# Designed miniproteins, single chains, continued (3): the designs that were tried, part 99

Each design is a single chain, and the fold is of that chain. pLDDT is the mean over its residues in the fold that is shown.

## One batch from the design tools (miniprotein)

Design m11644
Fold by ESMFold2-Fast:
Structure m11644 (fold): chain A 61 residues (1-61)
Amino acid sequence: LDEIVKEIAELLGISEENARKLIENYLEDPELVESLIRKNVPDPEKAERIIKLLREAAKKL
């Protein structure tokens, strides 16, 4: 999980604490978070990478 948090933080340019908060928000409303990432991350491949990492984090919790 810690490796996933670090990769999400690096991909989004945010702190690890904010990446953990994003994972918590994803668990509450996955469709909303996925939609927001696709709208706000200009690179579609990067957006899909982040979404895959969020899904992987959810499976480990």
Scores: mean pLDDT 82

Design m11645
Fold by ESMFold2-Fast:
Structure m11645 (fold): chain A 60 residues (1-60)
Amino acid sequence: MAEEVLEEARRLLEDPNPSIEDVTEVLKKLNELDPSDPRLHEIVVLATAAAIKAAGAAFE
């Protein structure tokens, strides 16, 4: 459900060192959501921010 994906994206951003695998999982779930879902925008923003954090952490 979109709320679960949103919660997961928020958790990834809250984590100071989110993994690439966790970001990928959120993106897979995002792809199953209705593109007209109003939560989609917030999920994309949070997932993108988490992906940037994960990229920095993974390439230490």
Scores: mean pLDDT 74

Design m11646
Fold by ESMFold2-Fast:
Structure m11646 (fold): chain A 75 residues (1-75)
Amino acid sequence: MAEEREKQLKEIFEKYKDDRGKVILASILLAEGYSLEEIENMTFEEMVNKFSEFLKEAIDRGLERSRKLAEELRK
């Protein structure tokens, strides 16, 4: 349920509110489909590494989308 995800986000915010970086990373990982339990068991380094892999995939996807749009524009 969407309401359950909002509750999980609030728990992350309360747990990591002294470290805004952790809150942001944990929120992104939750949006990517990681469970709150998995995130709580992650070190900050693991969170950064997972975020970096997600960012790389998002960039690659963006480049592919741009390439397809350029092909359509050339039609």
Scores: mean pLDDT 70

Design m11648
Fold by ESMFold2-Fast:
Structure m11648 (fold): chain A 62 residues (1-62)
Amino acid sequence: GGAAAGAAAGAALRAGASPEEAGRKMEDGTHVNGARGGAGVAALAAEDPELAARVLEHSAQA
């Protein structure tokens, strides 16, 4: 499930969504396993949303 959640969060960040919204998409898509990942994504996106989007897209593709 993580790849789909990562792709959705990355696409949202590229579209101009907030770091919080991107983090929520990760948590919603991965649930229990994604709760920690969602928090990390939100923190990274707050500092550098472009890097966060790239990381999420790359992880989803890999």
Scores: mean pLDDT 63

Design m11649
Fold by ESMFold2-Fast:
Structure m11649 (fold): chain A 84 residues (1-84)
Amino acid sequence: MRGRELAEKAAELAKEGKGAEGARLATEGGYAAAEAGDAEAGRLAAEAGALAAKASEDAAKGAGGAIGAIGGAIEAGLRAGEEM
């Protein structure tokens, strides 16, 4: 049951925002599922991989989005000043 265990752990890590760690375990789970012929474990690994990828994107957007939000607030303030 290695593939299924890895897939479940990957999904848990993705939910915790550990996208990179989750993606690594999802990949390992997928390979283990393929070796075992466990289609259900393979499906779970694919789902966990998708969640991990999204968590990684959200983390990357979080870093860039926070900077972008600050920049947008400054721009909005400057535009309001120009409307004097």
Scores: mean pLDDT 65

Design m11650
Fold by ESMFold2-Fast:
Structure m11650 (fold): chain A 69 residues (1-69)
Amino acid sequence: MPAKVVGGSPTAPEGREYPEARMKAIAAGMKVNYELVKELAEKGGGNDELAKASQKAREVMLAKLKELE
């Protein structure tokens, strides 16, 4: 039979629960981060551009988290 592994959700470690709204805010921030990093990789951006993109994605995530509080 195929192996079944019980693993906690990467967005909610076992023994911890996060509100769905907060999880969505984190997911939205991660999506923005991924899109920015992908765009910079396509453009051949350097470390400075990667640092700026990471900072922007973090700001978006924090802004959404503030709206939830």
Scores: mean pLDDT 62

Design m11651
Fold by ESMFold2-Fast:
Structure m11651 (fold): chain A 82 residues (1-82)
Amino acid sequence: DVAAALEALERRFERERVLFETAAELRLIGLEIENELLLEKGEITEEEAEKRLEEERRRIEEERRRLEREREEERRRFLEEA
């Protein structure tokens, strides 16, 4: 049953999404802590700290979009092979 097999594929994708989002959240938390320490030391400005967070959020969004494109391609290939 193609539907049951596709459902199993979607469950794998969901687990991969959870893993990615968890890792991304930890990356942002780590960067926020690092920014606080750098601000306390006077090594960066508040503007630089905000830019660092914005750049990391942009990288995460780009990675998320790439992974979703890869999942769409895998789903397409799966349906072509069925």
Scores: mean pLDDT 88

Design m11652
Fold by ESMFold2-Fast:
Structure m11652 (fold): chain A 81 residues (1-81)
Amino acid sequence: MKVTPEQFELDVLLALGLIQATVARLAAERYPDNKEVIELEKKIQELLDEMERAAAAGDLDTVRRLHEEITKQLKKLDEAL
């Protein structure tokens, strides 16, 4: 089995996206009254779902763009805390 640099990058970005989404979920669980955090967590989960579909299709360009957007939304969530 030969892992290409592109496949490795895709796998790493997906793993990072999963970690970022987990952090957002834990923040929403810890601050259930913070509506902004809850809405940002929902957005991050939607972006992760899109990223998982793009990863399954081998669409690295889409995975890269979605990872950047997840990172941006997570920064907004951190600023909302």
Scores: mean pLDDT 86

Design m11653
Fold by ESMFold2-Fast:
Structure m11653 (fold): chain A 71 residues (1-71)
Amino acid sequence: MVEELIEKGREYLAKGNEALKQKNYKEALEYFRKAVEHYEEALKLDPDNELAKGNLETAKEQIKIAEEKLK
C-alpha cells in the first residue's frame, strides 16, 4: 500500500545517506535509485501525496550529488 511504499522509500533514502557519508558513492546511488522507485510507485497510487512528492525530490537531489562525486 502507499504507506508501505513511502516507508520503504524512506528506509532506502536513509541507507543511501549513510553510504554517502562513508564515501561509498556507488552504493549510495543504488539506494537512492531504490528510494525513487518506491516513491514513484507511491505517487502512481496517490498522486497528491505530499510526503512522497517531497521525498522523491530529495532522493533525486541525492542521486545528483552521488553522481557528481563519482566524476
Scores: mean pLDDT 86

Design m11654
Fold by ESMFold2-Fast:
Structure m11654 (fold): chain A 90 residues (1-90)
Amino acid sequence: MERKRLLEEAIRLAREGIELAEKGDSKEAGRKTVEAALLVMKAATTLEDILRAIGLALRAIGAELDGDPEEAKRTAEEVIELAEEMLKKL
């Protein structure tokens, strides 16, 4: 049940990231998206899913540093997609 909890929390944080990005708060959106991606990485059991989660975390860091709320939003949406894919396998 820990993996399910991590994935559900990741989806919650990524959704918060999307809301913050829509308000133009790229820094907080990026931060929430990084936290979400790291939870997905912790829940991952395949190398492919781990690498996808790492890539998303790096993109979220980039969006925070560049002040790009649109990229933060896109990255958060991809974190939700990956987390939902992983939940379907549980």
Scores: mean pLDDT 86

Design m11655
Fold by ESMFold2-Fast:
Structure m11655 (fold): chain A 62 residues (1-62)
Amino acid sequence: SPFLEEAEKLYKENPDNPLAWLQLAAAYYREGDLEKAKEYVEKALKINPDNPAAQAFLKRLE
């Protein structure tokens, strides 16, 4: 998927950026990989628990 490839590229360039993790989570969600999507959303929430986009995404996965 071009979307997953771009998200993986952003993650490789920015491995410690929660925004890159959320884009990677969105890409995995589109591919149906809910476990990986949840993993990266939870990583972002550990850095900023008050991130409303990440909180909404996690609720959608549960």
Scores: mean pLDDT 82

Design m11656
Fold by ESMFold2-Fast:
Structure m11656 (fold): chain A 100 residues (1-100)
Amino acid sequence: MEELRERLLEEVREEALTVEKMSEKSAELAAKAFEAAAAIAAYEGLSLEEITELVGDEEVARRLMELAKTFKSKEEARERAEKLLEELKKAIEEEAEKKK
């Protein structure tokens, strides 16, 4: 269970790093990555303190917690996280192909 949490957060971080390298579309993809992170936090039931430890920034953690509270259930949060991660991967792959 902890492994799943770490893996999902790692995937979001990897996608976010790739987005930084794609400066022209960085804002749109970064917003999706942030929403995915918030959905994962909601799914795992993370506290503000736990999120702050993971991201290293209390302000970012508070913003993630606010988004996490908008989800009605852990199942809804999981579905949203998976969909956003899929969309992020697809967008990154499409942009990588265009640069070839």
Scores: mean pLDDT 68

Design m11657
Fold by ESMFold2-Fast:
Structure m11657 (fold): chain A 57 residues (1-57)
Amino acid sequence: HMSKEEIAAKKISLFFIEEVEKGEDPLKVLDRAIEFAESLGLPNLVEELKKTKEELK
């Protein structure tokens, strides 16, 4: 069984790949993903996404 965080993370990963393939800035896509995770109340996912953003900049 997948947790709510795991499901959200998979959806965000697919969204990230699609947006980057369309030519969107990866850092901007991550900012949108962080806002989405925050709106869902998923603090662990928010921290993971922020860490990923730090690694990419």
Scores: mean pLDDT 78

Design m11658
Fold by ESMFold2-Fast:
Structure m11658 (fold): chain A 75 residues (1-75)
Amino acid sequence: SRLQKARELAKKAVEAAKAGNLDEAIRYFTEAAQLLGIDPELAEQTARVLARMAAEGKADYDSILAALQSAASLN
């Protein structure tokens, strides 16, 4: 399912961000956002914010997934 794959990508993105690999985190978050139906430009912008938040420990996986699903519902 699209949701299951988006969850797997978001988890990989959080792990990459915590490891300091922001480029990989942005790529995984962008893929997760696009899979949920967010347009490419908004997906990239959202991915950059979420990668920073995850790297700084300001957002956990559940909060990030909720933000992605919320963004998808508005697009």
Scores: mean pLDDT 82

Design m11659
Fold by ESMFold2-Fast:
Formats: sequence, structure tokens, C-alpha cells
Structure m11659 (fold): chain A 58 residues (1-58)
Amino acid sequence: SEADEKLEEEAKRIAKETGNDEAAARGAVEARKLYYVDGKSIEEALEALRKTAEEEVK
């Protein structure tokens, strides 16, 4: 789906930028939960992915 593609692309981008695959993976898990379980928008899910990964790196 388009949402899955956007989430995968953002996770790959963060992994490349941070050099931390675990942080990107944790962000992706949180984003997928927000989108598929909580019914949040893709924009909100992508923002949560970024924030979660940033917290894991910093």
C-alpha cells in the first residue's frame, strides 16, 4: 500500500541519516501502531517515526 511504502521509505532514510538501524526499526513499529491500530493519519505516523528514532539516538 502507499502508506506501507511511505513508512518503509522514511525508516530507510532515518537509518541512513543516523546510522542506527535499531532506532529506525523502533520508529517504524510505533508509526505502524499509530496508523493501523490507532487510526492516525500517515503524516502523524511519519512524524512519530522520526521522533521515536530521534529519542533512541539522542
Scores: mean pLDDT 79

Design m11660
Fold by ESMFold2-Fast:
Order: sequence, then structure tokens, then C-alpha cells
Structure m11660 (fold): chain A 62 residues (1-62)
Amino acid sequence: SAEALAKASPEVKKLVTEALEAIRNGDYERALKALDEAIEKATDPAVKAFLEGLRAQVEALA
């Protein structure tokens, strides 16, 4: 899963970092928004699948 993220664009990686920072702050709404934007910008199917899995985990915490 982390290996899939290595294929992501710098923009997608930045959005994932923003989502992780939001999670640390307990801001799950912002984390989900950042992940939704990352999924929309991702072009590699493996990267999209990884991000969708991460989004599902965050949604379960919200």
C-alpha cells in the first residue's frame, strides 16, 4: 500500500500529508475532503485503490 503511494504525483502526496495532519488534529471532515481530492487527482489505479482504502479507514473513525 505504501509502495502504491510512491507512484503518486507530488500533488497527490501533498494532499495525503494534509489528510494525515487533519487526522492527527481529530479533523476527520477535513481529512475526508483532502482524500477525496487526492482520489480525483490520482491517475494510477493502484494509487486510487490505496487512497480509497485509507478514506474508508478515516470514515470509520469519524
Scores: mean pLDDT 82

Design m11661
Fold by ESMFold2-Fast:
Structure m11661 (fold): chain A 58 residues (1-58)
Amino acid sequence: MLTEEGLKKAAEAAGLSEEVIRKSIEEALSTGASEEEVIERMKEGLESLGIDPSLLEG
């Protein structure tokens, strides 16, 4: 599971609000994506922005 602290750190690093990231995850899950797939895609997105994906683990 993504932690609230991990989401907050990722949002701040990406210049997005925590709420926007939460909504994007919920929408992805509602389209049939698994939680694991959503997390993996988030990590790839962070890496492409030069942000450490381990932020999602905290």
Scores: mean pLDDT 72

Design m11662
Fold by ESMFold2-Fast:
Structure m11662 (fold): chain A 55 residues (1-55)
Amino acid sequence: MPPYLKLSLEELKAQLETLERLLALAEATGSFSPEQRAVARAKLAELRALVEEKE
């Protein structure tokens, strides 16, 4: 398996939750550029898909 598929479901869920919180905070504080926000949203979608696939 690719290395990222060896992460436990709990670890993937923790990463997803952390990214969601960081995105919300960054948007509120203006800490992210539009490009950084786009990358973070793409990563959130990827992690969510991986969680769904493992469940």
Scores: mean pLDDT 73

Design m11663
Fold by ESMFold2-Fast:
Structure m11663 (fold): chain A 68 residues (1-68)
Amino acid sequence: IEEVMEKDRETFLKIAEELRQKALEAAKNGDLSTAASYGTAAVIMYTAAGEPEKAREVLAEIDKAIEK
């Protein structure tokens, strides 16, 4: 079984959080394509970090942010 070192996991989480913020910013600006791209990248990074619940939260936040 391949294990991700704790430091690598922290790096993935940090990148995921930055991507999450960029996705929300794009969604607030009405750039749905950019929001979807950053959101998808954030989900991938959270999943790689072993945090599927955070990945679900990102999807929910982006969906809410693109609603009027």
Scores: mean pLDDT 77

Design m11664
Fold by ESMFold2-Fast:
Structure m11664 (fold): chain A 67 residues (1-67)
Amino acid sequence: AREQEEKKKREEELKFREEVNEAMEKIEKNKDLPKNQEFLKKIKERGKKLETLEELYELREEVIEFA
């Protein structure tokens, strides 16, 4: 049971990655918008300072919500 939970989490993580990539591409296509430029800068700065996987997941959710 516990091993199945870990596998399910990995599959959900892969799905989130695909959704984040699509959202990022959408934001980057409109990078001339000031709002999008500020958001991309925020993501890059947070990406460099991430210490935990939980922070990475929170960042990915923000990207999806913004897009």
Scores: mean pLDDT 70

Design m11665
Fold by ESMFold2-Fast:
Parts: sequence; C-alpha cells; structure tokens
Structure m11665 (fold): chain A 63 residues (1-63)
Amino acid sequence: AEEYLEKGKQLMAQGKYDEAVRYYEKAIELDPENKEAWRNLAVAYSKAGKPQKALEYLKKAEE
C-alpha cells in the first residue's frame, strides 16, 4: 500500500501525471481508507487535465 503511494508521489514530482494516477489507484485498491491517497489521486487527475474527476475524488477524500 505505502509503496504505491510513494511511487505515485515520485511520478508527480517528475510530471508523469497519468502514471501517478495509476499508482494512486493501486494504493486505494489496497487501502481504501487512506484519505491521503484519495487526495493525491484528485491532484493527479487535476494535473492530467481531468478536473471533473479531480473534484469527484476530492469529495471522497473528505468522507
């Protein structure tokens, strides 16, 4: 779980937003209660040019 979250953060730092989305999705699959992973996925979608998806996942992170 933690490994996918950290890999996603590295990809975000490299500007590889679509790849970061995939790793954050894997982190959420392993630990759906990790609110940090949901927030990071929302940011990754925003940076990938998908603001509607970003808003959807940000709302899930606030539950």
Scores: mean pLDDT 80

Design m11666
Fold by ESMFold2-Fast:
Structure m11666 (fold): chain A 65 residues (1-65)
Amino acid sequence: MEEKILEFLKKHPGKWYTVEELAKELGISPEEAQEAVDRLVKEGKIVKRKNADGKEEYYLPGAEE
């Protein structure tokens, strides 16, 4: 799953995605998306921030460069 999220983010450089958006785009559960992004953040492969609604958003640094 991590690889699919990385591929998706590489195809959409410079965009921030919530777990719900990633789950919808990849056709997976929000729980699967959450686990995969948590691991990618721990590995330093993606960055996260919280939006105004308290939801975490993720993006792949360098994909837009």
Scores: mean pLDDT 78

Design m11667
Fold by ESMFold2-Fast:
Structure m11667 (fold): chain A 77 residues (1-77)
Amino acid sequence: MLEEKIEEALKKYKEIVEMIEKARERKAGEPLTEEEKKMIKEYKEKAEEINELVEESEEVKKALEEEAKKEEEKLKE
């Protein structure tokens, strides 16, 4: 069921964005800590899972691109 794959990919993407936003808000202007480096590793693992879903479906790719645009606007303040 394609819709379930899209929802799963979007959920993982939102989790990645949340992690990045928290790092920016709490550590703005500071270098990355060891905890933040661990977070980046977790983010990379989730990104790989998303990439697998995207390769299976162009619809998943388009859904993620739309979500990415919304999150980019939020991160721009």
Scores: mean pLDDT 67

Design m11668
Fold by ESMFold2-Fast:
Structure m11668 (fold): chain A 86 residues (1-86)
Amino acid sequence: MTVVLTFRNMSDEQKQALRAFAEQLREQGYDVTVEESGDTLTITIKGATVSQVIGLVLRAIGLELDGAQVTITIDGDTVTIEVTFP
């Protein structure tokens, strides 16, 4: 499975927290790619199992999401989580 986490309209503190989250995932042995473009940060995780995907989704939702809009899309073996901060 592939998990794509896309974050938009972040503060500098939120960007730092998300970069730290991506580094923590790398330390846990996940294949993680981080891409930044304008106000968008995308974290792509490859080779995750279904159990790992559930854990990643719960962790992503647990990041500073007060007032944020969250959309989760499942298409085949890809899970896309889009987060837009207020």
Scores: mean pLDDT 76

Design m11669
Fold by ESMFold2-Fast:
Structure m11669 (fold): chain A 67 residues (1-67)
Amino acid sequence: MSEELKKAIEYEKKADEAYSQGNLQEARDYYRKAASWYLKAGDSPEVVKRALEAGKKAQELEDQIAA
């Protein structure tokens, strides 16, 4: 596993944990970091899908925070 992919997975886990605790801002920031690291890890369809999913979760959280 590349260091970039490892970091992406670590940030996604941190985002999921923050979300489960109700810390929406922290979860948003970690999902954004996860998406960025997935994109750095490669452009394979699977990695791109994970990046888009993480980015979508971050956007949904930002909308929720802004409301």
Scores: mean pLDDT 83

Design m11670
Fold by ESMFold2-Fast:
Structure m11670 (fold): chain A 64 residues (1-64)
Amino acid sequence: MEKEKKLKEIEEEKKRIIEIAEKEYKKALEENKENEEKRKLEEEIYESFLNMIRSIEELEKKKI
């Protein structure tokens, strides 16, 4: 029961963090729309962040 409660808290926290990251990423693209190099860097940062979050999620699911 406690484990299920913690998993829901982690899911909620993950969703909030991803939502914030998406908003920041979109703002960065808007600010750097004239600079292709900066836009590519921001995209790489965002994708690396999402991959990290997915890896953490997979590790947590293996415990179930």
Scores: mean pLDDT 76

Design m11671
Fold by ESMFold2-Fast:
Structure m11671 (fold): chain A 74 residues (1-74)
Amino acid sequence: AAEEAKKLVEKGKEARRKGKYEEAAALFQEAIKLDPENVEAWNNLSVTYLRLGKTEEAEEYFNKALEIDRKRLA
């Protein structure tokens, strides 16, 4: 699960680099389904939603990443 989530995150980054933001968002969402604690997937989903002009959803996903990071540092 975690290894497959990492591969999906890399594919999502490639899709985003090519300007395929909807495809990138779907790949990051699949990564989160496989590994909900993958902070990189949440951060990349947030940035992707900013590129799509969906600021409120982007803020929600960014806050999710922060919440996971805080629990890991505690």
Scores: mean pLDDT 84

Design m11672
Fold by ESMFold2-Fast:
Structure m11672 (fold): chain A 59 residues (1-59)
Amino acid sequence: SEEARELIRKGEEAARRGDYDSAKVYYGRAVEAALEDGDEELAREAAENLSRVLREQRR
């Protein structure tokens, strides 16, 4: 899914800036977009990125 890939890129850019709130939103939307398209690999990648951001934000 092109939409899911674009959302992952936006999440990475937000995370690089330390904007973890925006990164969570982008990665969450990427999971939903990938699942809608049946792209299980992209959905897993986005979910792993979301999990990393959630761990970073806890510290």
Scores: mean pLDDT 85

Design m11673
Fold by ESMFold2-Fast:
Structure m11673 (fold): chain A 73 residues (1-73)
Amino acid sequence: SAEEIIKRAEEIVKESVKVLKESTTLKAINLAIASALLAIGAISDVKYTGDLERAERDLEAAEELLEEAKKEA
């Protein structure tokens, strides 16, 4: 649902901010920023366009970048 996508996106942003605050590696910082931006994009897709398929794809990409950021930190 739209609400579930937004909730997942909010959690990704929260975790991305945590990585950003705790990381000293530029690679991890950049990946965390990219993850947060894609998660915000997913919220925008839901609220602005109503394209849940696009929102889910942006959310999946955000999750992948966040996992990469955690490995680089």
Scores: mean pLDDT 86

Design m11674
Fold by ESMFold2-Fast:
Structure m11674 (fold): chain A 65 residues (1-65)
Amino acid sequence: KKKILLVVDTDEEAARKLAEMLKKEYGADEVLILPGVSVEEALELARELEEKLGAEVILVASPAH
């Protein structure tokens, strides 16, 4: 059971800090940071990762500021 965390943010630095924090909380095996990607595109990617890798995907999107 592999866990992948997808972090979507417009700010790369904020996304990295959030990813490190949440990786510990969720016990994720891998973290993918997607700066500038839309939530809709990230959801499609999450779907593909679940189907192709059989992984559990957790999507985290920062609210627009």
Scores: mean pLDDT 73

Design m11675
Fold by ESMFold2-Fast:
Structure m11675 (fold): chain A 83 residues (1-83)
Amino acid sequence: SMEELLRIIGEILRLIGEIIDLELRIEELKKEREELKKKGASQEELEKIEEEIKRLEKEIEELEKRIKELLEKMKELEKEGKL
């Protein structure tokens, strides 16, 4: 149904918004990492930022997986004639 489609689209848009926020945070951390490198920061300080970036990248991967599952659900609704 159109209502089911709109709910799925709404959820996808919400997840995309979360991914955008995480990508912006990763960009900030990458800039911070480059500034710290220029200032001769310790390996420990650089590793801490790298670990935070990796954590955020994993969160994005999980959100992307959820979006893929929702897109497959939309395709199933189209195939069943419910859209």
Scores: mean pLDDT 86

Design m11676
Fold by ESMFold2-Fast:
Structure m11676 (fold): chain A 60 residues (1-60)
Amino acid sequence: MKLKAVAVKDVPKVSPGMVELKKGEEVEVTEIYSNGFAKVKSLTTGEEGLVGLSDIELIE
């Protein structure tokens, strides 16, 4: 079952491989890493990349 999350704040793209998110933007969580990052796909833009786990809240 795929997990959904929502961005709790605006997330800037600070490095290659990261995704830019706006506060309230829904994402699909594809992988969760032990180092505090998750790989997500934006449901708004379709862009995939890494975000900090503290920047998103799981909703499913």
Scores: mean pLDDT 77

Design m11677
Fold by ESMFold2-Fast:
Structure m11677 (fold): chain A 102 residues (1-102)
Amino acid sequence: MAEQERHRAIATEAMAAGLAAADAEAGGRRVRSQAAADAFAEAVLATLVEHGLLSPEEAARLLEALRGRSAGERTDAVVALLQAIAENDWAAFRALVDRIIA
């Protein structure tokens, strides 16, 4: 079935949404890498909630945990989540979520 293709499409959509949100944050507001990284993470996680890959509660906990990290660490963590989804590696995705929340 198209499950792996669906997950790859969701990862692509989430990445595009994240990049667009980061660009909008930088282009019209206070230009800070932290603000752009927050916008990126928020848009990606919102897309994952929309597609049922995360609960709203899990997304909120991930955002809270990521705000304690550097901008680079936040974007790297979110990109790693998207890579696991694109590869249809749900075990890796869940392990990353649990590690970030911990």
Scores: mean pLDDT 76

Design m11678
Fold by ESMFold2-Fast:
Structure m11678 (fold): chain A 115 residues (1-115)
Amino acid sequence: MKEAEELYEEGERYLEKGDYEKAEEYYKKALKIFEELNDKRGIAKALLGLGKVYLKKGDYESALKYYQKAYEIAKELKDEKLIYEIKYLIAKANELPQEVIDKYEELYKEAEKKE
């Protein structure tokens, strides 16, 4: 439904503005509607948004939990681009060596260029 996508987009807008409390609220609202619709792609996107909120707040443990949930869904969808994006975000949240973070970012960008 358009409503869930609009709520997700509002979450992204608040995240960009640095209003993490509102970003979390809108992503959670979007997540609930995507779950009711069994929209796995929407669920994964909302979970990534929540993970990014917690990463920006310095709560790496919560960020990792949301990224792991999104990763399981991305694997079910066989969405290579989403899988590598999540691996990149997990590497950042785990404060892995910069070389590892750069490698996952490279894989994400290469998957993005694929038709």
Scores: mean pLDDT 81

Design m11679
Fold by ESMFold2-Fast:
Structure m11679 (fold): chain A 63 residues (1-63)
Amino acid sequence: MEIEERILAAFERGEASPHKAGFPMAAREAREAGLSVSSDELARAYEELGDPREAIRRLLAEE
């Protein structure tokens, strides 16, 4: 999915930032795509699955 790739790219871009803002940037990209996703929800999925790609896929499958 194009949306999945965009959110993952935003996460990686945020991680490269001095502030390590991967989750906030990924959540912002998801909201711009019309999804109802929070940074907290994304962080929780990442804690459970251990993979940012899997976490994003799970959130997309839920909504």
Scores: mean pLDDT 76

Design m11680
Fold by ESMFold2-Fast:
Structure m11680 (fold): chain A 82 residues (1-82)
Amino acid sequence: MKVEVHVEGTPEAIAEFARALAAAGVQVSKVLERKEEDGTVHVTFLLEGATLEQVQRAVDLAKANPVAAAGLKRIEVRELPE
């Protein structure tokens, strides 16, 4: 299954989210990053072979992390059609 995760926040919060993905056993196949002039970072993680349960676990781990919780403004999870 292919899953796309869009994350918006500070660089520090996004780094903690990436660690949460790894801790949940998710392999990232592609990363697309864009920085706004205000320092906000937008990252799209393309995940192959990940389950929605693993992605949700990563989101929960990130929300439990004070740095990620303070710096993450948006998390959108989308399942891609095969």
Scores: mean pLDDT 79

